# Ledger of designs, part 69: designed miniproteins, single chains, continued (3)

Each design is a single chain, and the fold is of that chain. pLDDT is the mean over its residues in the fold that is shown.

## One batch from the design tools (miniprotein)

Design m10378
Fold by ESMFold2-Fast:
Structure m10378 (fold): chain A 90 residues (1-90)
Amino acid sequence: SLVEKLKEKVKELAKIILESNKDDPEAVKKVKEMYEKILEAIEKKDFAEAGKLLSELYKEFIGKLSKEQAEKVKKLLTEINELLEELEES
């Protein structure tokens, strides 16, 4: 399903950000809390809120990523936003 594909891509994005912050306990805690809120928004079918939270996660942690990680996160975020728009229109 589109929802399962969305959840998989969000999990992959969160994993990259967690790996880049693995030695920062406060950052890890914040990423996990934001990830849980994103999943809750998806479960409630509040795809606009999910997109907002994903944008906030990206803005907060983009500066902590390597160039390669940042490019992968940007690609995932684009794909996620396309899925969110498709789900909101459905």
Scores: mean pLDDT 85

Design m10379
Fold by ESMFold2-Fast:
Structure m10379 (fold): chain A 61 residues (1-61)
Amino acid sequence: SEEEFEATPVEDIVAKLSREERINLAKALESIPDPAERQRFANEFLRKKFEEIKKKELGLD
């Protein structure tokens, strides 16, 4: 949920990502020159990954 995502430190979400996922995030961020757009992209990416992690932990898809 949004509330769980908001309460979870970014570092904890990143720590649960695979090496490949962390590399892909870094490459995507490097392609975005505007700092505000970069932060927005990072937040959306991490939110989607947080939802995927939670679904796996609950035995969902």
Scores: mean pLDDT 75

Design m10380
Fold by ESMFold2-Fast:
Structure m10380 (fold): chain A 73 residues (1-73)
Amino acid sequence: MAPDGSVLATTIDLIKKNVKLSPEQQKLLDQAEAALAAGDNQSAGDLLTQLAEQVLSDEQLKEIGAQVDAKAA
């Protein structure tokens, strides 16, 4: 099942707050936001996964996961 749009939006916000993005990484984030706005939650999720793997430490990934879980509950 494709990820929930509210979870994806929360993930985008947390990346924006916790990470300084390069121009190339900003393109991935912009594409993820565009996909989410179009209702393509699968593409948005895939793009966010690629971005998170490039920019987030294990500690930041755990923090974001905890915040997503808290907000989804």
Scores: mean pLDDT 72

Design m10381
Fold by ESMFold2-Fast:
Structure m10381 (fold): chain A 86 residues (1-86)
Amino acid sequence: AVSGRKAVKIATDLLNKRSQLRTMSRSERHQQVASILRQYVPDLSEEDLAKISQYLTDFIEVSPLDTPLLLVTMAVRDALRGERGR
């Protein structure tokens, strides 16, 4: 089970890089988000990596620059758990 602590680390890394990520193309953002996810969850399947990185890439694109850490952490946690959609 992925702990909430890992979700916080991923969310923190995304928020620290958010300004840089927003200047990138969509494909570059997707690759950077996937790289961050692989760093913290190296055993993530290719299918889950693709789904989660796409979701978080879209979330970063549409979210305000002042989006709080808690909201980003919740998004990462829910994506990693997959428990509420299936």
Scores: mean pLDDT 74

Design m10382
Fold by ESMFold2-Fast:
Structure m10382 (fold): chain A 77 residues (1-77)
Amino acid sequence: VDELIDEIAALLPDPSLAEAVRRTLKYLVDNKEDPETIKRFFDAVIDHLRAQGRLTDEQAAKLRELVEKLVEEIKKS
Protein backbone atom coordinates (compact mmCIF):
# COMPACT_ATOMS: atom_id res chain seq x y z
CA VAL A 1 0.00 0.00 0.00
CA ASP A 2 2.69 2.53 1.03
CA GLU A 3 4.71 1.63 -2.11
CA LEU A 4 1.67 2.36 -4.33
CA ILE A 5 1.04 5.67 -2.53
CA ASP A 6 4.70 6.66 -3.08
CA GLU A 7 4.51 5.67 -6.79
CA ILE A 8 1.32 7.74 -7.22
CA ALA A 9 2.94 10.76 -5.49
CA ALA A 10 6.04 10.48 -7.72
CA LEU A 11 3.90 10.96 -10.86
CA LEU A 12 2.31 14.21 -9.60
CA PRO A 13 3.73 17.44 -11.12
CA ASP A 14 4.24 19.37 -7.85
CA PRO A 15 6.07 18.17 -4.68
CA SER A 16 3.67 20.02 -2.34
CA LEU A 17 0.66 18.49 -4.13
CA ALA A 18 2.37 15.07 -3.96
CA GLU A 19 2.83 15.45 -0.17
CA ALA A 20 -0.80 16.59 0.30
CA VAL A 21 -2.12 13.64 -1.75
CA ARG A 22 0.15 11.15 0.08
CA ARG A 23 -1.09 12.50 3.45
CA THR A 24 -4.75 12.39 2.37
CA LEU A 25 -4.51 8.84 0.98
CA LYS A 26 -2.79 7.62 4.16
CA TYR A 27 -5.51 9.28 6.27
CA LEU A 28 -8.30 7.65 4.22
CA VAL A 29 -6.61 4.21 4.36
CA ASP A 30 -5.89 4.46 8.12
CA ASN A 31 -9.52 5.45 8.79
CA LYS A 32 -10.78 2.48 6.69
CA GLU A 33 -12.67 4.70 4.26
CA ASP A 34 -14.77 2.96 1.60
CA PRO A 35 -12.47 2.00 -1.34
CA GLU A 36 -14.98 3.47 -3.85
CA THR A 37 -14.82 6.83 -2.00
CA ILE A 38 -11.01 6.75 -2.19
CA LYS A 39 -11.17 5.98 -5.94
CA ARG A 40 -13.74 8.75 -6.54
CA PHE A 41 -11.62 11.28 -4.62
CA PHE A 42 -8.48 10.46 -6.62
CA ASP A 43 -10.29 10.33 -9.98
CA ALA A 44 -11.47 13.90 -9.20
CA VAL A 45 -7.86 14.97 -8.47
CA ILE A 46 -6.65 13.45 -11.77
CA ASP A 47 -9.52 15.08 -13.71
CA HIS A 48 -8.75 18.47 -12.12
CA LEU A 49 -5.03 18.24 -12.99
CA ARG A 50 -5.89 17.13 -16.55
CA ALA A 51 -8.27 20.11 -16.94
CA GLN A 52 -5.44 22.44 -15.82
CA GLY A 53 -3.05 20.89 -18.39
CA ARG A 54 -0.76 19.70 -15.59
CA LEU A 55 -0.99 16.02 -16.61
CA THR A 56 -0.77 14.38 -20.04
CA ASP A 57 -3.32 11.73 -21.10
CA GLU A 58 -0.62 9.08 -20.59
CA GLN A 59 0.22 10.30 -17.06
CA ALA A 60 -3.50 10.41 -16.17
CA ALA A 61 -3.99 6.84 -17.45
CA LYS A 62 -0.99 5.58 -15.41
CA LEU A 63 -2.26 7.35 -12.28
CA ARG A 64 -5.73 5.78 -12.71
CA GLU A 65 -4.08 2.35 -13.06
CA LEU A 66 -2.13 2.86 -9.81
CA VAL A 67 -5.25 4.09 -7.97
CA GLU A 68 -7.11 0.94 -9.12
CA LYS A 69 -4.27 -1.21 -7.73
CA LEU A 70 -4.34 0.76 -4.45
CA VAL A 71 -8.13 0.22 -4.13
CA GLU A 72 -7.65 -3.53 -4.74
CA GLU A 73 -4.97 -3.73 -2.00
CA ILE A 74 -7.21 -1.83 0.46
CA LYS A 75 -10.07 -4.28 -0.27
CA LYS A 76 -7.71 -7.19 0.60
CA SER A 77 -6.75 -5.58 3.93
Scores: mean pLDDT 76

Design m10383
Fold by ESMFold2-Fast:
Structure m10383 (fold): chain A 90 residues (1-90)
Amino acid sequence: NEVEKNREIVEKLGDESLEEAAKKLGLSKEELEELLKIREDIQNQKIKPSELSQETREKLLRFGKEYQRLYFEKVDEYLKEKEEEKRLNR
C-alpha cells in the first residue's frame, strides 16, 4: 500500500527532523523530551502558553522554527525524488 509506505516515510522524516533540530540547537535528549511534552500539553490545552517562562517559550519557538524548516526540506526532497522515479517508469 503506497499510502501506508508514504506515511511511514513521512513519520521517519519527522523524527529525523526532530533529532536534527535538537542537535543544531544544542539540546540534550532530556531537554528535547521536556520540550515535546510541553508542546503536547499545550496542544491538549493542559497548559496555557502564558503559564510558561519566557525562556521556555523562546526555546519552543526556536525549536519549532528549526524543526519546521528541516521537515519541509526533507519532505520536499522526498516528493521530488518520488516524482522523478515515476518519470523513469515509461
Scores: mean pLDDT 78

Design m10384
Fold by ESMFold2-Fast:
Structure m10384 (fold): chain A 99 residues (1-99)
Amino acid sequence: SHVERAEEILRRIRENPEKAPELLKEVLKLAKETTDPEALRLVLDAVDEALRLNPDNPEVARLALEVGKEVLKNSEDLEVILRAIGLMLRAIGALLDSE
């Protein structure tokens, strides 16, 4: 299940924040594979948590932006779309604050 995969990745990000870049690459793959709004909400939760735990990591911010783009391509759910836009803006802000 895409939902179960997303929940597992979110759990792993919380347990090992330093692995967020590797785990976000798996989140990006999952975002490309699913249109399920529940799975996409968990994908967004995983990216949000990765950004929160790694505020100064530009690789995490770049991957967050890529995941947001894939969610926008694959979602017809307005709430998911708005969350993805908000997350992309937050990722852009993190990149601009990074030297």
Scores: mean pLDDT 86

Design m10385
Fold by ESMFold2-Fast:
Structure m10385 (fold): chain A 67 residues (1-67)
Amino acid sequence: SRREKVLELFIKFVNELMKNKNDKEKADEIYQKAVEEIRSLLKDDPEAAERYIQALKTVYQRILDEA
């Protein structure tokens, strides 16, 4: 389902970001790619896409604050 794909994307996002948290350029690429993937997966549900992107942004900021 799309929910399962979104959760898989989140897990992949966190894992990749943690590996690259000291590389700001790579971290930014990972974040932008995740945002685009969410928008693509939820093209027919922009409200859900916005909620997930907000969650991605929160996770991104917290991980980078610990770098």
Scores: mean pLDDT 82

Design m10386
Fold by ESMFold2-Fast:
Structure m10386 (fold): chain A 68 residues (1-68)
Amino acid sequence: SDWEIRFQALQLIVEMTQKGKEKVKEARLKELMESDPENPELAEKQFNELFEVAEKIEKKRDEEYSKL
């Protein structure tokens, strides 16, 4: 139901594959903190939620492909 975070999570998965997981994580967290410098804790929470969604998408995708 939250297509925005799911879409962003999919983009992050692609970027992590191309550029490396740690580099993408650092860059994204920095962008979120810079977009809302008054609330760095909120940016970190949003970042964590986004990556949790990405992990769930990857696991579900792998489960579906395993059934094929």
Scores: mean pLDDT 75

Design m10387
Fold by ESMFold2-Fast:
Structure m10387 (fold): chain A 74 residues (1-74)
Amino acid sequence: SSMDDHLVATYDAFFDAIKPLLSPENQKQANELLKEAKHLLEVEKDVAGATQKLMEIMDLYEKENGPLIGTAPA
């Protein structure tokens, strides 16, 4: 199985969960970071680099919304 496909799907699911909670400007920034993460996984095979991009998306979300309070476990 392609581990990269599984990681990409996980990143997409995470982005889809937070996307409605971001401003359009931050959604654009997060989408660019997601594209970079996918490139690092699929082309560079750099899992560590892709994870750093995901952390940047989380940081971007938290800067706008603060910690997500009362979220149900997915």
Scores: mean pLDDT 75

Design m10388
Fold by ESMFold2-Fast:
Structure m10388 (fold): chain A 82 residues (1-82)
Amino acid sequence: TKVTIKAKTKLSPEKMQEIADYIKTVLSEIDEIKSVKVEVDEETGELTITFEAKSKEIAEKIAKNIKEFLESEGYKVEVEIE
């Protein structure tokens, strides 16, 4: 199951990169997911997180946790699960 999370913010590029590095580190330690990619577009203020989960249930749980975390940091978040 593939997950794509797009988050947009007005935060500084430095803060966005800090958050991106944190998410990448956390996700890389989860055995149930693979193909973790975190990208920051400093020009548009968009952060894109992509990963593959072993099941739709795991994908939905992880995506919800990431969305809640990013929204608490001031991002506007969109989630797509395929």
Scores: mean pLDDT 76

Design m10389
Fold by ESMFold2-Fast:
Structure m10389 (fold): chain A 109 residues (1-109)
Amino acid sequence: FRERAAERTRELEARYAGLPEIIDALSPEQRADLERLDAELSIRVAEEILEALKEVGADEEYIKALEEQIEENRARLAALSSTEAAPPALREALEESAELLLEGVKEKL
């Protein structure tokens, strides 16, 4: 699992070379857009993991922890007021990272 994740991360790094410089140059409004996207992706990933855990009969403690994480991210979304979209390359990188994380967790379940 970790080896495949590392290989995919290297592919993303090669594709999005210079992302750290782009991140440093972001406006506050663009940073807020990325934070909103991160929260939205975190909710989606947690909801899919929660559904899988319920199907395998996982302990209520793990289910509750994920439900609390989803609630926290929903509250974060409600507090954000972004007006400017972040560069597409950064948004795409976050979406691919979330998909990779979800695939890795599902493989272990």
Scores: mean pLDDT 72

Design m10390
Fold by ESMFold2-Fast:
Structure m10390 (fold): chain A 65 residues (1-65)
Amino acid sequence: MSAMQRAAVHELEEVLREAERLGASEEELKKIRDLIRQAQTAKTAEELTALGKEAMEILKRVKER
């Protein structure tokens, strides 16, 4: 894994932990885990950025509840 890919995966894992702490649903947690899996196979920085944005949008919805 590249350094950028490792950093992106780590950031997504932190989003997952924060979502779990805030009481996110199993469906929301599954979506974040799916994004982590996609980040592990992502080939471009653009893909990693898009996955991070999706995870942050899920976290924002959890926080606004």
Scores: mean pLDDT 82

Design m10391
Fold by ESMFold2-Fast:
Structure m10391 (fold): chain A 71 residues (1-71)
Amino acid sequence: SATEEAVEQAKEKARELATFLYKGGASRENIITGAELVALDIVRQNPEADGEKVREAAIEAAEETYDELAS
């Protein structure tokens, strides 16, 4: 489905962004904000996808990546 494809893309991009921002010294809050912007861009490109699920997936992936790197 469009939602499943968008969720997968959001998770991948959010993990990459979280890793990049973390290495640059970004805070957890800034990384989460970045993930929300990634989700918004993906929803804009995939208007048939469930935007809330895409947003939740991006934030979760970014938080998991941050927590892994900060450990």
Scores: mean pLDDT 88

Design m10392
Fold by ESMFold2-Fast:
Structure m10392 (fold): chain A 65 residues (1-65)
Amino acid sequence: SNVLSSDKPVSREEVREAIERMGFSATDRKISIITAGLNSGMEVVLVKGEGEVRFDGRTMTVPVE
């Protein structure tokens, strides 16, 4: 429930809604980064906390509230 991926292009609004449905909250900057990553075919792992986005191959880890 803390992992996002998409086979279709996604909008920032769709990403925000998906994150909120999972019980998380993210800044506009992080939503933009997540959206770009998903649209580039990356898997996005959401973790509770503060800090910077991390990249490992095709996976990005994003601290969210």
Scores: mean pLDDT 85

Design m10393
Fold by ESMFold2-Fast:
Structure m10393 (fold): chain A 88 residues (1-88)
Amino acid sequence: NPLAQLIDIEVDLGLLDIAHALDLPTLQEKLATTIYHQLQKVDFTSLSKVVDPTTVSLYQELHSRLSAVDPNDGHALANAVRAFLDSR
């Protein structure tokens, strides 16, 4: 279910934003790593059939930002997610 996958990502993005506001770097790194693995499971072709093109483009941008980073570097993943959230 691509919509359920998208909801899980949005929940974790919201939690990461809260973790950033509370200055919890370890939690930010854990959430960013979880978001990375969730995005690897998203079928963007199936997603494009249930959400608008702007929403698809937004998550493709997040996927591209995270795919440019070492998936074992939680700090770099957290920075990439933060940069994405700040660009919204």
Scores: mean pLDDT 85

Design m10394
Fold by ESMFold2-Fast:
Structure m10394 (fold): chain A 96 residues (1-96)
Amino acid sequence: SADTKVRLSEKLKKLLETVGFTKEEMTLKELNIYLGEVIGKAIRERIDPSSRDADTAVLDLSGTILGEITGKEKLTVTELVQALGQAVDDEAVVVE
């Protein structure tokens, strides 16, 4: 549920630090909000300047913590959202 608490891996913690958040445990709802901020930052800073269509615009994640977490150097916004969902499943542990 949205109120489920999760503990962040070191990689997820570093990712959220890029948008100014330093919590080690949070609810899934909070995590989704912060991931939205991470995605928004990537769109602003990492859009490939050769992209001609906003709907298919590619993000260059080379040398970023996002690139490390997703395992991809270049991907679309839709692919980034999917990859971050998978990274949460792999890297966040439910706290009981």
Scores: mean pLDDT 76

Design m10395
Fold by ESMFold2-Fast:
Structure m10395 (fold): chain A 83 residues (1-83)
Amino acid sequence: SLKERLRREIEEYERRVRELEARGDREGLLEVQREFTERVSELLDVDPQKYYDLAREKGFDKEEEIIEAAARAAGLDAERAIE
């Protein structure tokens, strides 16, 4: 399910962010944010740059809100994508 895949991507992203923040690895954080954006954009079939710009605007710590907005922009049912 798209929802289950998105949930797994969010969970892995959050875990990696916590690990990198604990290390003080700023370059690793930027890389993980870009990787997450690319993977989610691919899953939602949206322009990666548009998703990245939205994430930058909202803050990368608001993953669910960003995914909902990206799903809506792609014409997907945001509730089905996240539920």
Scores: mean pLDDT 64

Design m10396
Fold by ESMFold2-Fast:
Structure m10396 (fold): chain A 92 residues (1-92)
Amino acid sequence: LEEEESKLREKADKVLEQIRNLIAEGKYDEALELLRDFLTKELGVHPAIADAFVEELRKLIEEGKVDEALQVARDFINELVRQKVLELKKKS
């Protein structure tokens, strides 16, 4: 259980770092695609919810609010990781 928690947090941190680097390089579409894949495949987020979230971040990026978009993405991923960790602990 703790090993699964550590692995999930490590994956989330690596994905957030990759997203940050892609955005810094101006590769916004690649960053948003990576985010969507992580949300759906690793965090189990419904595709419709992931798509809606990605579109909100895209709007922030298009408005030049890149730092706000990164903060929103980080906060959402951290909350989802926290919820998934709590779910794993309840099932044990």
Scores: mean pLDDT 80

Design m10397
Fold by ESMFold2-Fast:
Structure m10397 (fold): chain A 83 residues (1-83)
Amino acid sequence: SQKKLEEKEKELKKEIERWKKVAERSPDREKLLETLRQLQEALERFKQQHKDDLELIAKGIGLVTQQLKRRIEEVERAQARRE
């Protein structure tokens, strides 16, 4: 479903923005931004390879979004422990 894909894209965009904000406050800023860039490039290649499979693209976006969320939570917990 195109609508489901659009909803997944919006969720991913929000997590990317959250990642960038977390990276700005991290001593590992450069490393975190490089990780984000690599994930975005990998996802873009995946989308190009599976252009006609919207369900597979939506699942791929969901997996990347989950990976970003988990990593953000780990970084935020580490930052909170330093305050």
Scores: mean pLDDT 81

Design m10398
Fold by ESMFold2-Fast:
Structure m10398 (fold): chain A 65 residues (1-65)
Amino acid sequence: SAEDIIRKVVELVLQGKKEEAVEFIVNYLKENPDLIPKLKEFAEQAKKLGRDELAEVINEAIEKV
């Protein structure tokens, strides 16, 4: 689910594993492209809350799909 991917991505970013987080999202979105709009919305919310690293990771992954 989108909630499960978001949780995993947040954990990876908090651990400083930004490249792993990007690859995780890319692989998941290739199988589930319908989740791209939801992840874009989440990235915008993260940016508004000052979670810049999280927003960057998500947006980079979406760009690579």
Scores: mean pLDDT 83

Design m10399
Fold by ESMFold2-Fast:
Structure m10399 (fold): chain A 92 residues (1-92)
Amino acid sequence: MALEEVKRLADEAVEAARKGSDFERALELIRRAAEIGKGSPEANLIGMIIVEKATEGASLLDPAQGRRLRGEATLGGSEMTVAGMRAKRAAA
């Protein structure tokens, strides 16, 4: 069930970024999604979704804000997720 909540929060973060003036809200929503993901057995998949959505939101922001949003997603556990997915892909 955490997967659906994470996707919803990430989608809301993209919409906040789309408004142009809600960077702090977008950042908070991505951070909240990452915290939910850390407690999930599907943390690897959730981390990838968060990074994808943060990248989409970052494209709607100025470069400095976009870098911060992507950085928060990465620090929120996606780095471990990316490493895990990379290892799995190398084996497959």
Scores: mean pLDDT 69

Design m10400
Fold by ESMFold2-Fast:
Structure m10400 (fold): chain A 91 residues (1-91)
Amino acid sequence: MSLAEKIIERARAVYEEGLARGLSPEEIARRILAAIKATFEEATGKKNPSISEIFETLHKEFPGLDPSWTSLTDQEFLDEVRELVANELAA
């Protein structure tokens, strides 16, 4: 499994668990970010990676990924994921 596939799988598992437990969108977003960073650290050995560094690495493996994501801050990523989760829960 590629690094991108591992990150997607782990993020999805955390999202599904969060929904099943009735966690808030904010808490689900925080757990997804933590899971992405932990998976990247385990795979690469890099300490304290930023989300932009992770997406820059993923963009090299999957050039079809939106390059604007390589410029996201950790906080911007949290805000975006929180809104996406909140919209899904409101549907």
Scores: mean pLDDT 79

Design m10401
Fold by ESMFold2-Fast:
Structure m10401 (fold): chain A 62 residues (1-62)
Amino acid sequence: MSKEEALQLVEELVRRALNEHGRLTEADAAAIEAEVARRTGYRVRIELDEHGLPVAVTVEPA
C-alpha cells in the first residue's frame, strides 16, 4: 500500500470518528494509528488540539 493510500485511510477513519463522536479522543487517535499501521505498514501520528480536532497528521514508513 502506498503513502497516498495510507493518507486516504487515515482521513477516512478520522472523518468517520468525527461524524460519530464530534471529536477524537487520544484513544480514538491511537486506534486509528494502529489500524493504519496494520493495513498499510505506515506509521501515522495524529496530533489533537484541546477540542479533539486533528491539527497535524504525519506519515512515516513503519
Scores: mean pLDDT 79

Design m10402
Fold by ESMFold2-Fast:
Structure m10402 (fold): chain A 86 residues (1-86)
Amino acid sequence: MVERLRELARAGDLDALRELVRAYAEESGDQFLLDLLGSERGLKLAAMAVEGLLSGVLDRDQAKELVAALEALSAGEIEPADAPAP
């Protein structure tokens, strides 16, 4: 499992990576991972969390904190590129 997930991430096969992460999240009940599948960035964050969990490097709490921290770091990019005022 871990090797396949790593290969898919390196190959950029986002569709297969999404299916694998979705299956894991659905089986484990980790809803926070399912929410991430809506974007490419979120998918990569979810894949990293799943890899850590499968390898035993991360606990559930650590995986959630990692995802939250990386999402917060990325949220600094929230800038209205095109905000038409009526």
Scores: mean pLDDT 72

Design m10403
Fold by ESMFold2-Fast:
Structure m10403 (fold): chain A 85 residues (1-85)
Amino acid sequence: SYVDRAQQHLDQAQQHIDLARQALDRGDVDSARQHLNLAGTHLVLASRYIQLARQQGQDVSDLEQRLQQLGQQARDLSDQVSRMQ
């Protein structure tokens, strides 16, 4: 389903955000950038599936909240990376 697809992409985004944070803790800015780029791709895909699920009348409020939270985490880490180089 579109909900399952959205959830899968949000889970992938979370994993890449966590890996980016771990990379930054080690000072590995290049690895952090790569993981943030992958997180961004998964957040875009999650957003599309959330829109499709909403159009089919499914309640997506929890998915939308999670998308917003992960998007903010990715932006905060991207800002941190930008300050390091």
Scores: mean pLDDT 92

Design m10404
Fold by ESMFold2-Fast:
Structure m10404 (fold): chain A 60 residues (1-60)
Amino acid sequence: VTVTYYAVDGTGYKSVTEGNRTLQVQLTNPTEEELEAVEKAIEEAARRREEQAAYLAEHP
């Protein structure tokens, strides 16, 4: 089972992949661990988006 945390417009979500199933669950009153994972995912996503935009600007 693979668990991934992410956020969309300030709302935290958890993606659980098990076999052929992927479930996306909205985090309501998340635990401290879930909050930390979501914050890290937000930072990582923002960084990747910025890096991709910069890369495309430098490598037309």
Scores: mean pLDDT 72

Design m10405
Fold by ESMFold2-Fast:
Structure m10405 (fold): chain A 104 residues (1-104)
Amino acid sequence: SREELLEKVRKLSELFNNTPLSEEARKAIEAETGLDTSSVNTLSEALYVILGHEVQTSDLPPLEIFERALERFKEVAIKEVPEKAKEIEEGVEALLELQREREE
C-alpha cells in the first residue's frame, strides 16, 4: 500500500507542477492569504503559498495545519482541472496518509 500511495502522490505532484494557475485561482488565494501571487505560476507553487500562510497564522500541530491547507487547496485544484477531480482526490488522500504515517 505504501508503494501505491507514493505512486498516487507522484502523479498528483506531476499534475500540480504542470497545471498553470488561473487568474481566478490567484484572486482566490490573494483574498484568503493577503499575499501577492504574481510570481505563482503552478498549482504546486500555489499549495506552498497556502501552506506557508497556514503555518504563519496557526498554532495548530503541523499535521493539522497540513491537513487543513491541503483540504482547502483540493477545492481550488479541482476547479482548475475538473476533469482530473478523481486523480486529485486520490492523490490528496494518499499524501495525507503518508504525512500521517510520518507524524505518527
Scores: mean pLDDT 78

Design m10406
Fold by ESMFold2-Fast:
Structure m10406 (fold): chain A 56 residues (1-56)
Amino acid sequence: SLEELRARLEELYGPGMADIWLAYVERQVAEVPDGVVDEAQRAALARFVETAQPAA
């Protein structure tokens, strides 16, 4: 599922754009204002982005 998501992003935006987009989403998740998303939701979103990115 997450690997399929990455493949879809690469197909739609191109490989380099997919990596840039994932990095942007990761930053946005980290910068979500307090009170809009609780800590559990923020952690879940951050974990999702981390899991969707290729392993180092």
Scores: mean pLDDT 63

Design m10407
Fold by ESMFold2-Fast:
Structure m10407 (fold): chain A 96 residues (1-96)
Amino acid sequence: SRKEFEEEKKKLEELAEEAKKAKSVEELREIAERIVEVFRKMLESIETEEEFEEALKLAAKVLSSFWEAVRSEEEREVVEELGEELFTLILEKEEE
């Protein structure tokens, strides 16, 4: 439903801001795992093409926020893995 979509969207936006404040690779990884779970639920709630486009834009914003947090090669690997997982979820949704 639209309400479920909006609730997951707010959670993603909050997690993206939390990622910018992460103090360690472990914290960034934990936030990335929560992002993947929330993003999956958001994609499952999509009923319109417009919601799908919003989800794509949100994925881009999340990745941008994570790239701003990168201070080490290990943190860079977390962001690259997150990008691959989000991309996989998007492709799976497009096949529906």
Scores: mean pLDDT 84

Design m10408
Fold by ESMFold2-Fast:
Structure m10408 (fold): chain A 60 residues (1-60)
Amino acid sequence: AILKDLSDRTGLSVQLLQRAVGDEQQLLTIEEEDFLKRLAVLGVPQEKWKQVREAFKSLR
């Protein structure tokens, strides 16, 4: 459910988030900056990063 919760809070698709981290275990252990870098490679613009940071912090 964590990937779905992150999807709902950020507006990013669950498929995009799964491509970035693979699974929920990796989402819980990945560094915030590394997660954002993976999302940037997948085409998530910097304007979304504040929303992603806040959602990520709320789940950890």
Scores: mean pLDDT 78

Design m10409
Fold by ESMFold2-Fast:
Structure m10409 (fold): chain A 93 residues (1-93)
Amino acid sequence: MEAELEAARAEGRAAWRAGDLEALAEWLAKGRLYREEQTPELLLAAYALQGAIEAMKEEAERLKAEGVSDEEIYEKYRPMAEEIERRAEELLK
């Protein structure tokens, strides 16, 4: 079980780096369902989403070290976050 959770987390990190918005949206939708229904499948999706968030934070810290402003970083991620949210809402129908 723990190894499966870490594997899901690694998949999330890889999907973020690949720009896989479909996978990210599916995991966000399943993570929301986990609040209503506690299943292993939905828990794995929540861990994958956590991995993606960690990869995003690592990228943001690298950009910050390169002199990119916080405002530019937030503007870079905002349209992506909005698109992921929109797709996740469609999957919950």
Scores: mean pLDDT 80

Design m10410
Fold by ESMFold2-Fast:
Structure m10410 (fold): chain A 99 residues (1-99)
Amino acid sequence: IEITEAFVNGEPADIESEIRARPGDEIEIRGRAPGHEGELVHIRVIDPNGNPLLDIDVRIGPDGSFSARFKVPDDAPLGEYTLTASLDGKEDKVKIIVE
């Protein structure tokens, strides 16, 4: 499992270091899990205080791709968020800085 791309308000974002966003922004994550087509990836976003902002399952498509979209709430705490995509005990993570 691998997170391959991220977008903030439709614009490409850097997943290798950190995704930068503001309260009210829409974030999209895309990834791949070849050989797991039709299975569910667990997507979790944890805020700077350790509280879950997002906790959903997304289905892997017939091409092995998955995607998740969410809006950073207008009242979201500023700071470092962690997005985790997990499948069968494996995970990939990206850092989101809300400022």
Scores: mean pLDDT 78

Design m10411
Fold by ESMFold2-Fast:
Structure m10411 (fold): chain A 62 residues (1-62)
Amino acid sequence: AAPTAAELAAGAKEGLEANGKPVEEVKVLDENTAEVKLAETGKVFTLTPDNADEEGVKAILE
């Protein structure tokens, strides 16, 4: 089963913070879509269970 948008958002925030990248905002748009905004760059990443599996999340967090 694919993770929920909330689970992806939580994992992304944890991974970003663990890598010293502070998160300014985490916005869950719906059950399958979340956005994560980085405090230092202002860049926004869109996460979905279909496109941002474990490997995709790691690529975004690099």
Scores: mean pLDDT 68

Design m10412
Fold by ESMFold2-Fast:
Structure m10412 (fold): chain A 71 residues (1-71)
Amino acid sequence: MPGLTPEQEAELRAFVAAWEAGDYATAARLYARMKGVEEIAPLLDTPAGKLVLDDYAKRARELLAEQERRK
């Protein structure tokens, strides 16, 4: 059952916006922070890491759409 706080929604929107703008460094930093593993940010600057970010961006968009439906 989704339960995003306004802060979590803002963080997901910031992540999606950075990813869509091609600001992968900001997207990687936000993802690592949300996962509580800031140390993995450099690993996300690899081809494999970008696949993880792309998958998460898709999931984040789904979560934001669901949150919008819930109000």
Scores: mean pLDDT 74

